# Designed miniproteins, single chains, continued (2): the designs that were tried, part 98

Each design is a single chain, and the fold is of that chain. pLDDT is the mean over its residues in the fold that is shown.

## One batch from the design tools (miniprotein)

Design m7413
Fold by ESMFold2-Fast:
Structure m7413 (fold): chain A 78 residues (1-78)
Amino acid sequence: SEIDSLVDEIEDLIKNSTAKQEIKDQILKLLDEIKKEKDPKKRLKLLQEVNELVMQIEDEEVRNKILKKLEEIAKIIE
């Protein structure tokens, strides 16, 4: 799915970032939950949690790339 492809792209950006491993692990867990979740409201809540963790990434270029992809996922979710 398009959501799964966008999630995979975010996972790659996170894994290659200089963010703290603890933050990376939390984001990757939430991204996996988004792929498995079927309820649109719960998926949007999970995206919100990912967004809050991504805001802690100091690399502005990486952060902005991820935030744009999260916005694209949110637009696909009904």
Scores: mean pLDDT 87

Design m7414
Fold by ESMFold2-Fast:
Structure m7414 (fold): chain A 86 residues (1-86)
Amino acid sequence: TARDEYIKEIMEILKKYAATAPPEDSKYYEMLVNRFEESSEGERVLLAEMIRQSALWGQEHPERLTPFQQKFFQEVLEVEQRMRAL
């Protein structure tokens, strides 16, 4: 389903950022990846929504984000925009 594809793309973005994050930040993204993998289908929906809400907050408070975090949140919102266009 479109929802399952959305969750998959969010997980792929998280894995990419876990692999490319500075050592200080990589554990945070790896923790989120592990949480998705351990979660039920319903819990994955809630986690993806939590990440989306964080990305929306980041758009209103860009000064509180590192450039790496800004790029992560931007890619999260781009996935939602693409999935809405389908």
Scores: mean pLDDT 80

Design m7415
Fold by ESMFold2-Fast:
Structure m7415 (fold): chain A 69 residues (1-69)
Amino acid sequence: MTKEQKEAAAKAVANYVRDRALQMGLPEDEATRLAEEVYKRAKEVAEKAKNDIDLGQGLGKVVREALAR
């Protein structure tokens, strides 16, 4: 997995969390802050990922923890 693929995955989950938060009725500013926090965490998780399964599990945990607030 390339650096570009890891970056794309981190952005994808951040965008997913933002859209989900907006659907749940969070204000745009709160949804944006949550997405930025998810992006930072997802990027760290992606950098540590050894393979696509590890990446998926790690990013899934970041999404679950963010939306469980």
Scores: mean pLDDT 80

Design m7416
Fold by ESMFold2-Fast:
Structure m7416 (fold): chain A 98 residues (1-98)
Amino acid sequence: MAALESWSEAERAAAEAYARALSGIPEEVRREIVERALAAVLPEADALAPAMATMPRAEREAAMRALLARAFELAARLAEEAGYPELAAAARALAAAL
């Protein structure tokens, strides 16, 4: 919820479209896509975490948005590979809005 409060209208609209597309996907497929996308960005997030703790708020928010954009780009590729092009399109739109 906190991340959503700081999002632009475009980011919010893209997130809503992604959530709608995601709700039509089987739970096991949703979980696999999310877990694999997060696992790919977690080492980068962990490496950046000490620097982020001392960053100004605006720079920290920009760094977090960049990590989320990478996660959604990865989720889009995984969705395409799983045969869900609508979810892939929604994930790419959200990544582009971040």
Scores: mean pLDDT 75

Design m7417
Fold by ESMFold2-Fast:
Structure m7417 (fold): chain A 68 residues (1-68)
Amino acid sequence: KKEIIEQLKAEHEKSTGGEHGVLAATIDALEEGASVEEILKSLKEELKSEKNENAIKGLKKAIEILEK
């Protein structure tokens, strides 16, 4: 859990735009106590409808980190 948050924060610092927003929201949800499984479900549903390339990049990156 702590390792996942650290990896997300490292990617968040390097990101901009929609990618930055998605990573920030993912970190916030984890810190608020949401389960990895609930967050993964939410991210995968959002990925199905997302049209912004930077946001899609952020969603895919967050999913990859959480699936480890």
Scores: mean pLDDT 80

Design m7418
Fold by ESMFold2-Fast:
Structure m7418 (fold): chain A 62 residues (1-62)
Amino acid sequence: MEETRRLVEEAVEKGYISPRLAEDILAAGVPPEVLERYMKLVEEGKHSEAATLLHRALDARR
């Protein structure tokens, strides 16, 4: 749980996600592994793939 919060803070600092999206991710209980994959995809320029991964994680998990 602490790892997810740290990764979310890093993603906000890097400008990958908004503070509001960070709140949604934390509320949904997205696993840290999904966030790590998301950030890697964004860094590779695969924005559509990253968005799809995150969207499905938010819909499928609490």
Scores: mean pLDDT 77

Design m7419
Fold by ESMFold2-Fast:
Structure m7419 (fold): chain A 75 residues (1-75)
Amino acid sequence: STEERLQALVETLRTSKDPAERERALDELASFGREQLLRLAKQPGVLELLERLTSDKDPRVAEAAKALLSMIRAK
C-alpha cells in the first residue's frame, strides 16, 4: 500500500548510513502527492527527521530534504 511504502521510506531515512540511499528515499517521497506528504508529516518525529536531514553531511541529501520540507510547508 501507499502507507506501507511511505513508512518504508521514512525507515530508510532513520536507519541508512548510505547517503545515496537516503537521497533516493527523499526523491521518492517527493514523488508522492501533497496530501500523502501532509499526512506523513503529522506522524511523530517525521518533521524532526526531515529537519535533521537538512543538515546532513552529504549536500545532495541536505538539498533533497530542504526541497521536500518546502513542499510540505508551502501554504
Scores: mean pLDDT 85

Design m7420
Fold by ESMFold2-Fast:
Structure m7420 (fold): chain A 81 residues (1-81)
Amino acid sequence: SFDLERADPRDVRTTLALDLIKAGAPAPFVEAARATLAAAGSEEAIAARVAAYEAWTEKAREARLKAGKLTEEEVERWKAF
């Protein structure tokens, strides 16, 4: 079973906002993303939320690999094929 808590929605929104800006999304999306980052607080607070989401995605990846009985090495070999 996949027993991982859902990511904090604030961490997800903050990370998505940065990704939209970095990807050069259309202006309305960039404007909404900047508003999200402003609401998140300081640069340190933003960095902390991004780090928390990255930590969650890594745990989610490991949990899925374990549940699927695939190792990261097996996944990399499959991608290379």
Scores: mean pLDDT 74

Design m7421
Fold by ESMFold2-Fast:
Structure m7421 (fold): chain A 76 residues (1-76)
Amino acid sequence: MKTIAVGTPEFVEEARKDPRVDAVAEVSPRANLFQVLAAMRQAGARPGDRVIVDESLPFVARWARRQGMEVEVRKV
């Protein structure tokens, strides 16, 4: 199981400092779901992985929960 941080550039820079984070998926604050999914695939996200999601991207948290991922929402 991998822990992947998904969020805006500022969020992922802070997430990189967390030793529990295995990979990051950086997206624009204006990113649509397809752009987020592409970034998550590039980061190696799989069903059953843990994701830490930027609070500004609530649709990502909803999608990840539907994929069976463990979801934690964090504020920048």
Scores: mean pLDDT 81

Design m7422
Fold by ESMFold2-Fast:
Structure m7422 (fold): chain A 73 residues (1-73)
Amino acid sequence: MSPRQQALRARRARLAADRARLRAQRAAVAAQDAQTGDPILHAVLGILEAAVAALDALIARLDAEIAALEAAA
């Protein structure tokens, strides 16, 4: 693998780890909101959902770039 491919894969792995962490945090907040009905927790859920969606889009873009570089090799 080239240094560029290695750097992109490392970045993708970091984003995937961040996404997994945010999904776990969202699940925990959702469980708490289901018990309490707290409007602040509900707002936090919306923010976490938006953050996960943004990371999914970034990961998809990186996956496409990595695939293009691998196909060119």
Scores: mean pLDDT 83

Design m7423
Fold by ESMFold2-Fast:
Structure m7423 (fold): chain A 98 residues (1-98)
Amino acid sequence: MQEKLEEFRKKLTEIRIKLLKEGDEKYPGADSNIEDNIKRLKVQLEMIDKFIEYVKKLKEEAEKNNLPEFVSYLDRIIQGLKEEKERLEKAIENLKKK
């Protein structure tokens, strides 16, 4: 049980690292204008959507391996990511009004 939980925690960390690298590669640069801020937030939304997809797949694997506590942990991560997505969507809408 403990070894499988450790493997799943490692997979989650690897997903986070992969998405951080992908997000950094897509970052539009250092300009502080509104258009570049919108592009940056859109990249963050894309990374959150990908993270939700990877976490859902990891949750299916955890369910197959009878890890209910880890499944509950991943559900909380998915919920937090959905809330962050809504916050970023509102931020983009507010920037477009300027």
Scores: mean pLDDT 78

Design m7424
Fold by ESMFold2-Fast:
Structure m7424 (fold): chain A 114 residues (1-114)
Amino acid sequence: SSEEKKVKSFAEWLREIAEGNKEKLEALKNFLDKTLVSEELKKEIIELLKEAGKIAKDEEKLEKEESKKALLEVYEAFQKFLETAMSSTDKEKVNKAAKEFIEALKKFIEVSKE
């Protein structure tokens, strides 16, 4: 699939997390619990995903060039985080990828606030 289709699917997933989809939220929590990510970073990831999903429901905010670029960066950081968390036994490496994902989420949230 094209990058655009992947980002669109990711935005749809974020909206469902923000809307409190129990199955998707539980799957996310269960995944994080299998990783070497710290409890503090797990909680921050869940909170930021809910906030990002709330923004993703606002079509006007998503049409902004800065928001589109930041959302792509979130998607790329998310993929890197998933790959690192699944393949690495190094806690520092996994938590670094988690922090990079958190930074991408915070940037998306910030640039989407006008």
Scores: mean pLDDT 86

Design m7425
Fold by ESMFold2-Fast:
Structure m7425 (fold): chain A 85 residues (1-85)
Amino acid sequence: MNDVIEALEKGESQEELLKKVEESIETTKNALKNHSSDKEATEELQEELKTLEEVRKLIEEGKKEEALKLLLEHQEKLVEEARKK
């Protein structure tokens, strides 16, 4: 996820952005397989996957600013949840 945010902020090409998003999606899917017994971790990973899938769609549509905004909003939610623990 952070790699996708960095690439969007640097103004990387659509091809590079899609590559970064696909790598993040694959990483999240693998994490879901490894943490299937942990309900809280599974729910958090499912929300991250949903966010990455929507970001991929926005990048494919050329909506880079909307994709960046969505990722930053998701990151903010993760930071707020971490602050509670």
Scores: mean pLDDT 78

Design m7426
Fold by ESMFold2-Fast:
Structure m7426 (fold): chain A 74 residues (1-74)
Amino acid sequence: SSMEEELLKEIEEYAEKLKKEYPEVPEDKFNEILKEVKERAKELLRQYPDRPELVLQVSKADLRTEVKKLLGIY
């Protein structure tokens, strides 16, 4: 859906900012986490189709948390 496409695009744009904050994270590991976060975001949007902004905020927090966990910080 167009809402799903926009959500995924915004998550990817946020991911590029987060890569700059945590350059020590290997790109392959970051991309694995990003793929998982995007799949969870799609599932969450299917559960809350009328709340894309909330889904985006939760997904951004999810991505940041997973990156911090990988580095042993959170």
Scores: mean pLDDT 87

Design m7427
Fold by ESMFold2-Fast:
Structure m7427 (fold): chain A 72 residues (1-72)
Amino acid sequence: MKVIVVTKDGQKAAVELQREKGLTVGIAHTKEEAERLIEELNVDGVVIQTKSLEEGKKMAEEIAKKYNAEIL
């Protein structure tokens, strides 16, 4: 199952997911970047880096529905 994380610090979250869970993850700032990471690079997880956690959560919910991913 693919995972999605919403955070203000994408680099920290990506490093933690890779070190603790061994996941291949990408950092996205937009929905289009997140979808490209899943569709073209087949990443295990997407880290949505955002200044607004509310906007990032909306984006994560849309991506999770489309790709059957879990939001952490």
Scores: mean pLDDT 83

Design m7428
Fold by ESMFold2-Fast:
Structure m7428 (fold): chain A 80 residues (1-80)
Amino acid sequence: SSEIEELLRRTLELAGEFARTQTPEAVQRVIDEVDRLIDALRAEQAAETDPERKQLLADAIAALERERAELQARLAELRA
């Protein structure tokens, strides 16, 4: 969907900023966009009737949740 495509683009832009700056504010912006992307993918997965696409969405959500956990750990390190 166009919403998911826009969230992906925004997340990549913010991830690039975080990679360059390594500030708590930059990583928090990435986490916020990852949260929006997970919510959008969960909504799409709930509405999806094709089993293969539903599984792909579930796999994408799981991958983003793992990435989110790593970003949260990094945020904690930067604030320590």
Scores: mean pLDDT 82

Design m7429
Fold by ESMFold2-Fast:
Structure m7429 (fold): chain A 81 residues (1-81)
Amino acid sequence: SMEEEVERIKEGAFKAIDTLLADPNATEEDLLTLVETLLKEMENRKIPKEYQKEILEEIAKYLESKGELKTAEYVRKKIEE
């Protein structure tokens, strides 16, 4: 179902964020690249915009909880586009 696909995408994004944050060689630019990759993946999978916004809101909250405020702000700007 679409709800199962949404949860799978959220879980995958959270794991990818955690992986980057645990990598001492990863930068904020790598987090931004991850966000751009996720946006393209959701478009390629034809995820409806309402579900894309839900996923992005949860990702922004997760990033904020990790102190990644700049990346979270970038994600929030994408929700408004």
Scores: mean pLDDT 86

Design m7430
Fold by ESMFold2-Fast:
Structure m7430 (fold): chain A 69 residues (1-69)
Amino acid sequence: MTPVLSPAEALELAETLPPSERRGLSLLLAKEIHEQYGDERAKELVENAESLSADELLARVKEILAELE
């Protein structure tokens, strides 16, 4: 599905969400970043998501997006 939010808007939303919802949105953002930019780090985030906390996932997605933009 095409995302209805920009990655930056979705990151801001994720920061306001409970940990479980924040994890889900951070994973969706990592998938979208990989699909849109082809970034291998975003793909690795999705693959290693089970080993990361919601806050760690959000922080890594923010770092990747900041470097790409």
Scores: mean pLDDT 74

Design m7431
Fold by ESMFold2-Fast:
Structure m7431 (fold): chain A 79 residues (1-79)
Amino acid sequence: SAQVEALLAAGEAKDPAAVEPLVAALRDPSPRVRMAALIALVKMGPVARPGIPALEEIAREAPPGWSELIRDAIARLRA
C-alpha cells in the first residue's frame, strides 16, 4: 500500500522528523503498517535512538509476539 511504501521510504531517508510518526504507526490497527514502521525505525539506525523510550513503553503494553519484535528492534538500535 502507499502508506507502507511511505513508511519504508521515511526509514531509508533517515530523517529525524520521521521518528515520531513511525513510532505512532507502531500503534496502527494494520499489522502491515506496524511491521513497516518497525522495519523503518531499524533501517534509520542511530537516528532513531531518541525513539527508544517510546519503543520500550509500547513493548511493555504490547502482546507477547509483538513485544519481542520491538525489543529486538531496540537491541539493534543500541548496537
Scores: mean pLDDT 86

Design m7432
Fold by ESMFold2-Fast:
Structure m7432 (fold): chain A 78 residues (1-78)
Amino acid sequence: MLEELREKVIELGLAAGLSEEDARLAAEAVVKALEELSPEKVLEAARAQREDLAASDLPEEVRRLAEEVLRLMEELAR
């Protein structure tokens, strides 16, 4: 499960124009955060970030990447 998330974050990062090394570092940071947080805390964080994201004026490509990552985090937390 976390391995699939790591691969997906790398794919999304590369699609967004990140270098392979930066995409890998971002994926490792996301996986580490999920391993350290309880499922309940992951869901709380995802909800808060989704609300902030909806109110943000970030570029659409960055917003879509963030929304996809949050969706995957919610799926993992169940």
Scores: mean pLDDT 69

Design m7433
Fold by ESMFold2-Fast:
Structure m7433 (fold): chain A 55 residues (1-55)
Amino acid sequence: REEERRRNREFFERMRREVGEEKFAELLQTAYRRYSADPSRPFIEVLEEVSGIRR
């Protein structure tokens, strides 16, 4: 949905702003690795957990 896409984009932009490009890429890799091991959880929730930043 449009609202979901906007909220996700805002979340990514906020995270990138808070931690910077390099750390943001590292967090995405860590979240992807965890998501691949257990894809039953939404990727966004995994990203929140590994970053410590709430959406």
Scores: mean pLDDT 77

Design m7434
Fold by ESMFold2-Fast:
Structure m7434 (fold): chain A 60 residues (1-60)
Amino acid sequence: TQTVRLTRDLPADASDEEVQAALEALKAQLQADHPDAVVTDEGVLQSGDRLRVYVVAEVP
């Protein structure tokens, strides 16, 4: 198995809708590239002037 991490940085003032759209886009990308991946973690972190949206998955 391999751990795959996908991230997208947004401005700190990004809306909740933009954050949710970014999470959905990352999950869609993950499913397209690794259709059998199992998502193990997802979320958003604030760091300075950026919001980091992330998805972590295990691929068989």
Scores: mean pLDDT 83

Design m7435
Fold by ESMFold2-Fast:
Structure m7435 (fold): chain A 70 residues (1-70)
Amino acid sequence: DKKKKEEAEELRRQAILYGSDSGLYLMRKESLKISGEATEEIEKELLEKAEEYDRKGRELLKKAEEIEEE
């Protein structure tokens, strides 16, 4: 039980890092938009990166939940 909890906590820690990276891409997109340096292509690329990292973080959270429920 403790080992499963430790494994779940490690997955949650990794999920936080992925969520943080996703947030950084969103912040970069907004910064470029505010400065007038953003193109539609750059905005789309940054949004796609943010969505990818957010998805990976959610997958890790789901795995952590499944480990604790087993």
Scores: mean pLDDT 82

Design m7436
Fold by ESMFold2-Fast:
Structure m7436 (fold): chain A 79 residues (1-79)
Amino acid sequence: MEEKAKLLEEAIAKLSEEEVKEVLERARERARAAGWTSPEERNIALGEALAEKLKELGMEEAAKVAEELVKEGKALLAA
């Protein structure tokens, strides 16, 4: 888990300010469209937006880590 977290952190650090802003805007729009208002739901929206942007940038390994975290978060909400 620590190595996966580091991979994701390094990928985020490579994002420009504009790319980070785009991820946050996508996350906000996803949460709003889904009616997600809890911190847990907003974190899922953020993870999904981040994974999508990382894939667009060719950071496939980091995108996969973000997708795994989203899946784990959704499982915790369902439990």
Scores: mean pLDDT 78

Design m7437
Fold by ESMFold2-Fast:
Structure m7437 (fold): chain A 69 residues (1-69)
Amino acid sequence: MMQLSDAEIAFLLEQLAKASGLSVAEVRDIIRESRSVGELAERLGLSVTQLLSLGVNDSVLASLRRQLA
C-alpha cells in the first residue's frame, strides 16, 4: 500500500485547491468524506481525468484519507 510523505500530501492538497478553487481546508474535508476518485471529482467540480493527471488515483486517495484522519 502506497505511503505519501508530508511534502507529497501538501503538494497534492495545494494542486487540488488551485484546480477546484477551494481552500486547502475544504479540500481536506472533501477528501476525508470521498470514498472513490469519481466521488472526489464530483465534489471538487473536476473530472476524473483531471484528478489522474494531478497524480490522484484510488490508491493515492485511500492513502490521503488514512493519513488525513
Scores: mean pLDDT 82

Design m7438
Fold by ESMFold2-Fast:
Structure m7438 (fold): chain A 114 residues (1-114)
Amino acid sequence: SMAEIEKERKEIVDKLKKLTKEQIVSILHQLYNRLLELSKRPVVTPQELIPVLVAGYIVAEVAEEKFGDELSEEDKRIIFDIKSAYLFFQRIYGGPVPLEWEKKGLEILKKLLE
């Protein structure tokens, strides 16, 4: 099951790497807006938040690796905010996110790539 999730992650990352800058930035903005909407709620469960952070982190890493210095200052800030939030939650949970939440994050990305 872990090997299956790693295979799915690699397939999604490979698809993201084939996208144009405009396409990947559009996905990044969609995920960032979902995170902003969650942040407006008085209570958010980890089950609602973590899959979106997983999706956002994967997209942010690919965008930064492929387009780095070509990204706007706004997009660089969005990437920083998403990565910081993801790492904060990893530290709070004292380890890697549960596999089921990783899988849910990958499912979000699959739908955005359709």
Scores: mean pLDDT 86

Design m7439
Fold by ESMFold2-Fast:
Structure m7439 (fold): chain A 98 residues (1-98)
Amino acid sequence: AVTVTVDVPKEAEAGSTVDITVTWSGLPAGEYVVNVTVEDLETGKKVQASVRVAPGATSATVSIKLPKEKGKYRVTATVTDAATGEVLGSASTEFEVK
């Protein structure tokens, strides 16, 4: 089975940089692009970052500079095939920005 997990601190400082760790298993062999979107649930503002990972990688850390607005945010991580653009798996979680 394909499994993707996303780990983010439960609370983060507004305007700070956070490290988001994405871990996966059960994916087909290949190169992946890990895309991370952080969305402010009140305003709908989004910050996005991506990293390309080598074949055989099972995790990636993506650093994102948070907006200055405090509140509840959702992080969504997608693992996408680098050659085709197909989404192979995704995970999301919520955290607080203070």
Scores: mean pLDDT 83

Design m7440
Fold by ESMFold2-Fast:
Order: C-alpha cells, then structure tokens, then sequence
Structure m7440 (fold): chain A 66 residues (1-66)
C-alpha cells in the first residue's frame, strides 16, 4: 500500500490537536534530515518520526496537486 494512503488513515484517526503536533514533529524531523544530509551517516528514525513524515508528505502532495 502507498504510504500516502497510510498517512491519510493516520491523519483521519487523529484529533485536530494531535494532527498539529504530528505536523510539527514532521517539520523537526525534516530539519534534522537536512542537517544530517551533510554527514557521513544518515539518521535512524523512530516509528513515530516515520508516521509524522508520512502525514507531512501526504499533505505536501495534496497541496502540490491543488
């Protein structure tokens, strides 16, 4: 299954406040990814970080399509 559909399922299960927290977490993870991209070794992600990234990516794709 595409992670975008999984991200939408997660998003639909969240309260509006939890959704905002998830997006804020995704922004932090993206910031860390940009920083770590300059280093020899990539960062390892927690499952929660991955869920946040999925939600962020799904919203970014929908915004780009609009």
Amino acid sequence: MDFIEEAKRILNSLTPEERERMLARADEVVGRLRHSNRHDEPYAFSPEDMEALKVRAALAIEEARA
Scores: mean pLDDT 68

Design m7441
Fold by ESMFold2-Fast:
Structure m7441 (fold): chain A 66 residues (1-66)
Amino acid sequence: MTPLQRAEELLRLAEEDPEAVLAWSVEELRRHQEEAWQAAKETGSEVALRAAVALGQARDAREAAE
């Protein structure tokens, strides 16, 4: 799976099932966010950028729940 395909799946999951994304560890959210952000930076993909933002928001929510 390419980083762009993963970013697309992560964006879909964050929009359709945010509870599943919030169940991930902060470390997992950070890794996925970094991967999506790199894909966005390399390709200029709007989907990858939106995925990085959504994962960042999920990570912030997870940290706030601590």
Scores: mean pLDDT 77

Design m7442
Fold by ESMFold2-Fast:
Structure m7442 (fold): chain A 72 residues (1-72)
Amino acid sequence: MKDVVDTFIDLALKEAEKNPSVKDSVEKYAQEIREKVRKGDVEGAKLALNKLMNALGDSAIKVSEAVSEKLA
């Protein structure tokens, strides 16, 4: 679980580098996900992940596909 989440966060941050306007939001929510996962707050981590995906917008699908390719 942590390995998959870290891979998703890394790829989301890479995608956000292409759009500086969302980079700050993506970095903020990525840190929130990491903190929630570290504390075992699964519901909080899911909420933070939702915020991250909303910040990525249309790029969320591309990040999800890239994660699948990296883990395959």
Scores: mean pLDDT 74

Design m7443
Fold by ESMFold2-Fast:
Structure m7443 (fold): chain A 93 residues (1-93)
Amino acid sequence: DYIQQAQDHLSQGGQHAASSVSPSQGQQIIQRTQQIGNQAIQNVRNTDQFQQGMDQVTQMGNDMMSISSSNRDNSSRVGGHVSQAGRNMYNYV
């Protein structure tokens, strides 16, 4: 469904950001992306908190883009996945 697709895209974005840094930093990025992604998904499922969920996705996307900025290809992939996650969340509502 749209929420699962959004979660999958956030996970993939986090993996691409993680690949731009050291393995230890990459693991921390994956964990943070998973935690923030889960929180954002829960907020999106609550209609009253939809904007909060979208803001969390936007902030996480900006952080991942910043981390991947040293690698143009990874930065592009992160941006694509974050954009798709946002579209899937919007389609859920």
Scores: mean pLDDT 73

Design m7444
Fold by ESMFold2-Fast:
Formats: sequence, structure tokens, C-alpha cells
Structure m7444 (fold): chain A 67 residues (1-67)
Amino acid sequence: KEEEELEKAKGLLRAARIMAADPSVSPHAAEDLVKEAENYAKKGSEEARKIFQEAVELARETLERQR
């Protein structure tokens, strides 16, 4: 349901923000978050997709900082 999708999107965004603030986070963990968020961004409401996309962008920035 739409509510469950929105909760999942907010959860992934929260995880992405935590990873962005933690300089010791594994690059593999950030890569996994990107893959999961991209998978969910293929479905759901417009609002949920926007939040999933924000999580993807934040996780990608975290990966780039660790290179």
C-alpha cells in the first residue's frame, strides 16, 4: 500500500543521511543502499519515488567521497 511504500522511502532516506554523516561507513553498504533505493524507485507513488531518488543521490555522494 502507499503508506508502506512511503515508510520504506523515509527509512532508506534516513539510512542514507546516517551514512553521509559517518565517515567510517563501508562503500559496499552505500552501494547496497543505492541498489535497494533504485529498485523501490521503479514503483510506488510520486511522493515515495521522489524520496527514494533523494536517498539514491545522497548515497552516491557518500560513495564519491570515499574514492
Scores: mean pLDDT 74

Design m7445
Fold by ESMFold2-Fast:
Structure m7445 (fold): chain A 74 residues (1-74)
Amino acid sequence: VEEQLEQIDTFEKDLDEVKENYLKELSEEEKEELKKTVLGSFEQLKSVAPESLKERIEELKKKVEEFLKELDEV
C-alpha cells in the first residue's frame, strides 16, 4: 500500500509540474508521447492498486482526464 500510495503521489506531482511549467512548450509529437506515457502509467497504477486506494485512484483518474484535455487544448 505504501509503495502504491507513493507512486500515486509522485504521478500527481509530475502531472502538476508538467501542467504548470511545460504544457505550452511541448511539440505535437511530445504531447502524443506524453499522453501515451500518462495513460499507460495510470492504467498500471489502477491495475495494482488495492481497494483501500480506490478513492485516490478515482481522484487521479479525474486529474489525468483534466490533464489530457488541457494537453489537447494547447
Scores: mean pLDDT 77

Design m7446
Fold by ESMFold2-Fast:
Order: structure tokens, then sequence, then C-alpha cells
Structure m7446 (fold): chain A 92 residues (1-92)
């Protein structure tokens, strides 16, 4: 659970840095990051309410949740951010 949330948070940070033009999506990403920092446990419970499976947050579930929250960002961009987030979190 803690590991999945760290990947989700890191993917949001990567997406924030990847988007060059100011947009409503950047404001939403910043808001999500603030929500995670304010109460990680409550945020994780909110994330799990969107799950279709009890097997924990998979890479696919993290991508699907991010795309659901940020539908204007291309899925390919989200997938690349999640893959980079996984690498970065593993190095911690």
Amino acid sequence: SKYSLEIFKEALKILYKTIDKPSRELVLIRHLLVEIEKDPEAFYKKLTSFRKSKKGLTKEEIIDLLHLMLPSIPRETIEKAVEEAIKKVKEK
C-alpha cells in the first residue's frame, strides 16, 4: 500500500515537470500532491475506492486511476511517467 502510493505520488511529480505549457491539469496535479501530503492514509483509501480488484494497486491500476483523474493527458504520457516513477521509487 505505502509503495503503491509512493509510485502514484512520484508519477504526479513527473507529469507536473513533463507538461511544458501552463494548464488546468497542472493545477489539478498540484492539488492532488497537496492532498497526498496532507493525509496520505485518507488519500490511499480514496484511491482504493476506484479499484475493481482486491490484489493491491498494480501498475495498470495506477495508470487507469491517473488517466481517470487527468483525462486530457495522453495515456502514453501517463504510462511513461508511471514507469519512471517505479524506477525512482525502487532506488529509494
Scores: mean pLDDT 76

Design m7447
Fold by ESMFold2-Fast:
Structure m7447 (fold): chain A 68 residues (1-68)
Amino acid sequence: SSAALYAELEARYEEALKNNDKETILEIAREVGELNLKRVRENSSVVKVEEAEEFIKQQLEELEKLLA
């Protein structure tokens, strides 16, 4: 289930934060973004998918700047 996948990602994220592993934090954020996009694509119009893609892209870019 998607809930189980998010729980696994959350556990990996907590471990990465504990270890100050910036590369793993970014990798997990990208995986979460990809899962969120899959959900949007299954349940939304093309316009909403494009909005979600842009939003996730901007959030990942901001996270990369914060971790740099």
Scores: mean pLDDT 78

Design m7448
Fold by ESMFold2-Fast:
Structure m7448 (fold): chain A 62 residues (1-62)
Amino acid sequence: MELEARVVEEETPGGKRYIVELRDADGGAVRRLTLEEFNALMESLPRTATPEQVAAAKALRA
């Protein structure tokens, strides 16, 4: 599966805000993350397991 990431600049009353859109080519689903959420996710990946990885590990042991 391939993911396409796009940074979208949104205009809000407080000024410009940047949103990261992740799209699954097969699933057709679009996930919208703020830059803070995206950075937190990227920082988590190299340092520690994500909640999804922990859940998958638990499922494998069930």
Scores: mean pLDDT 61

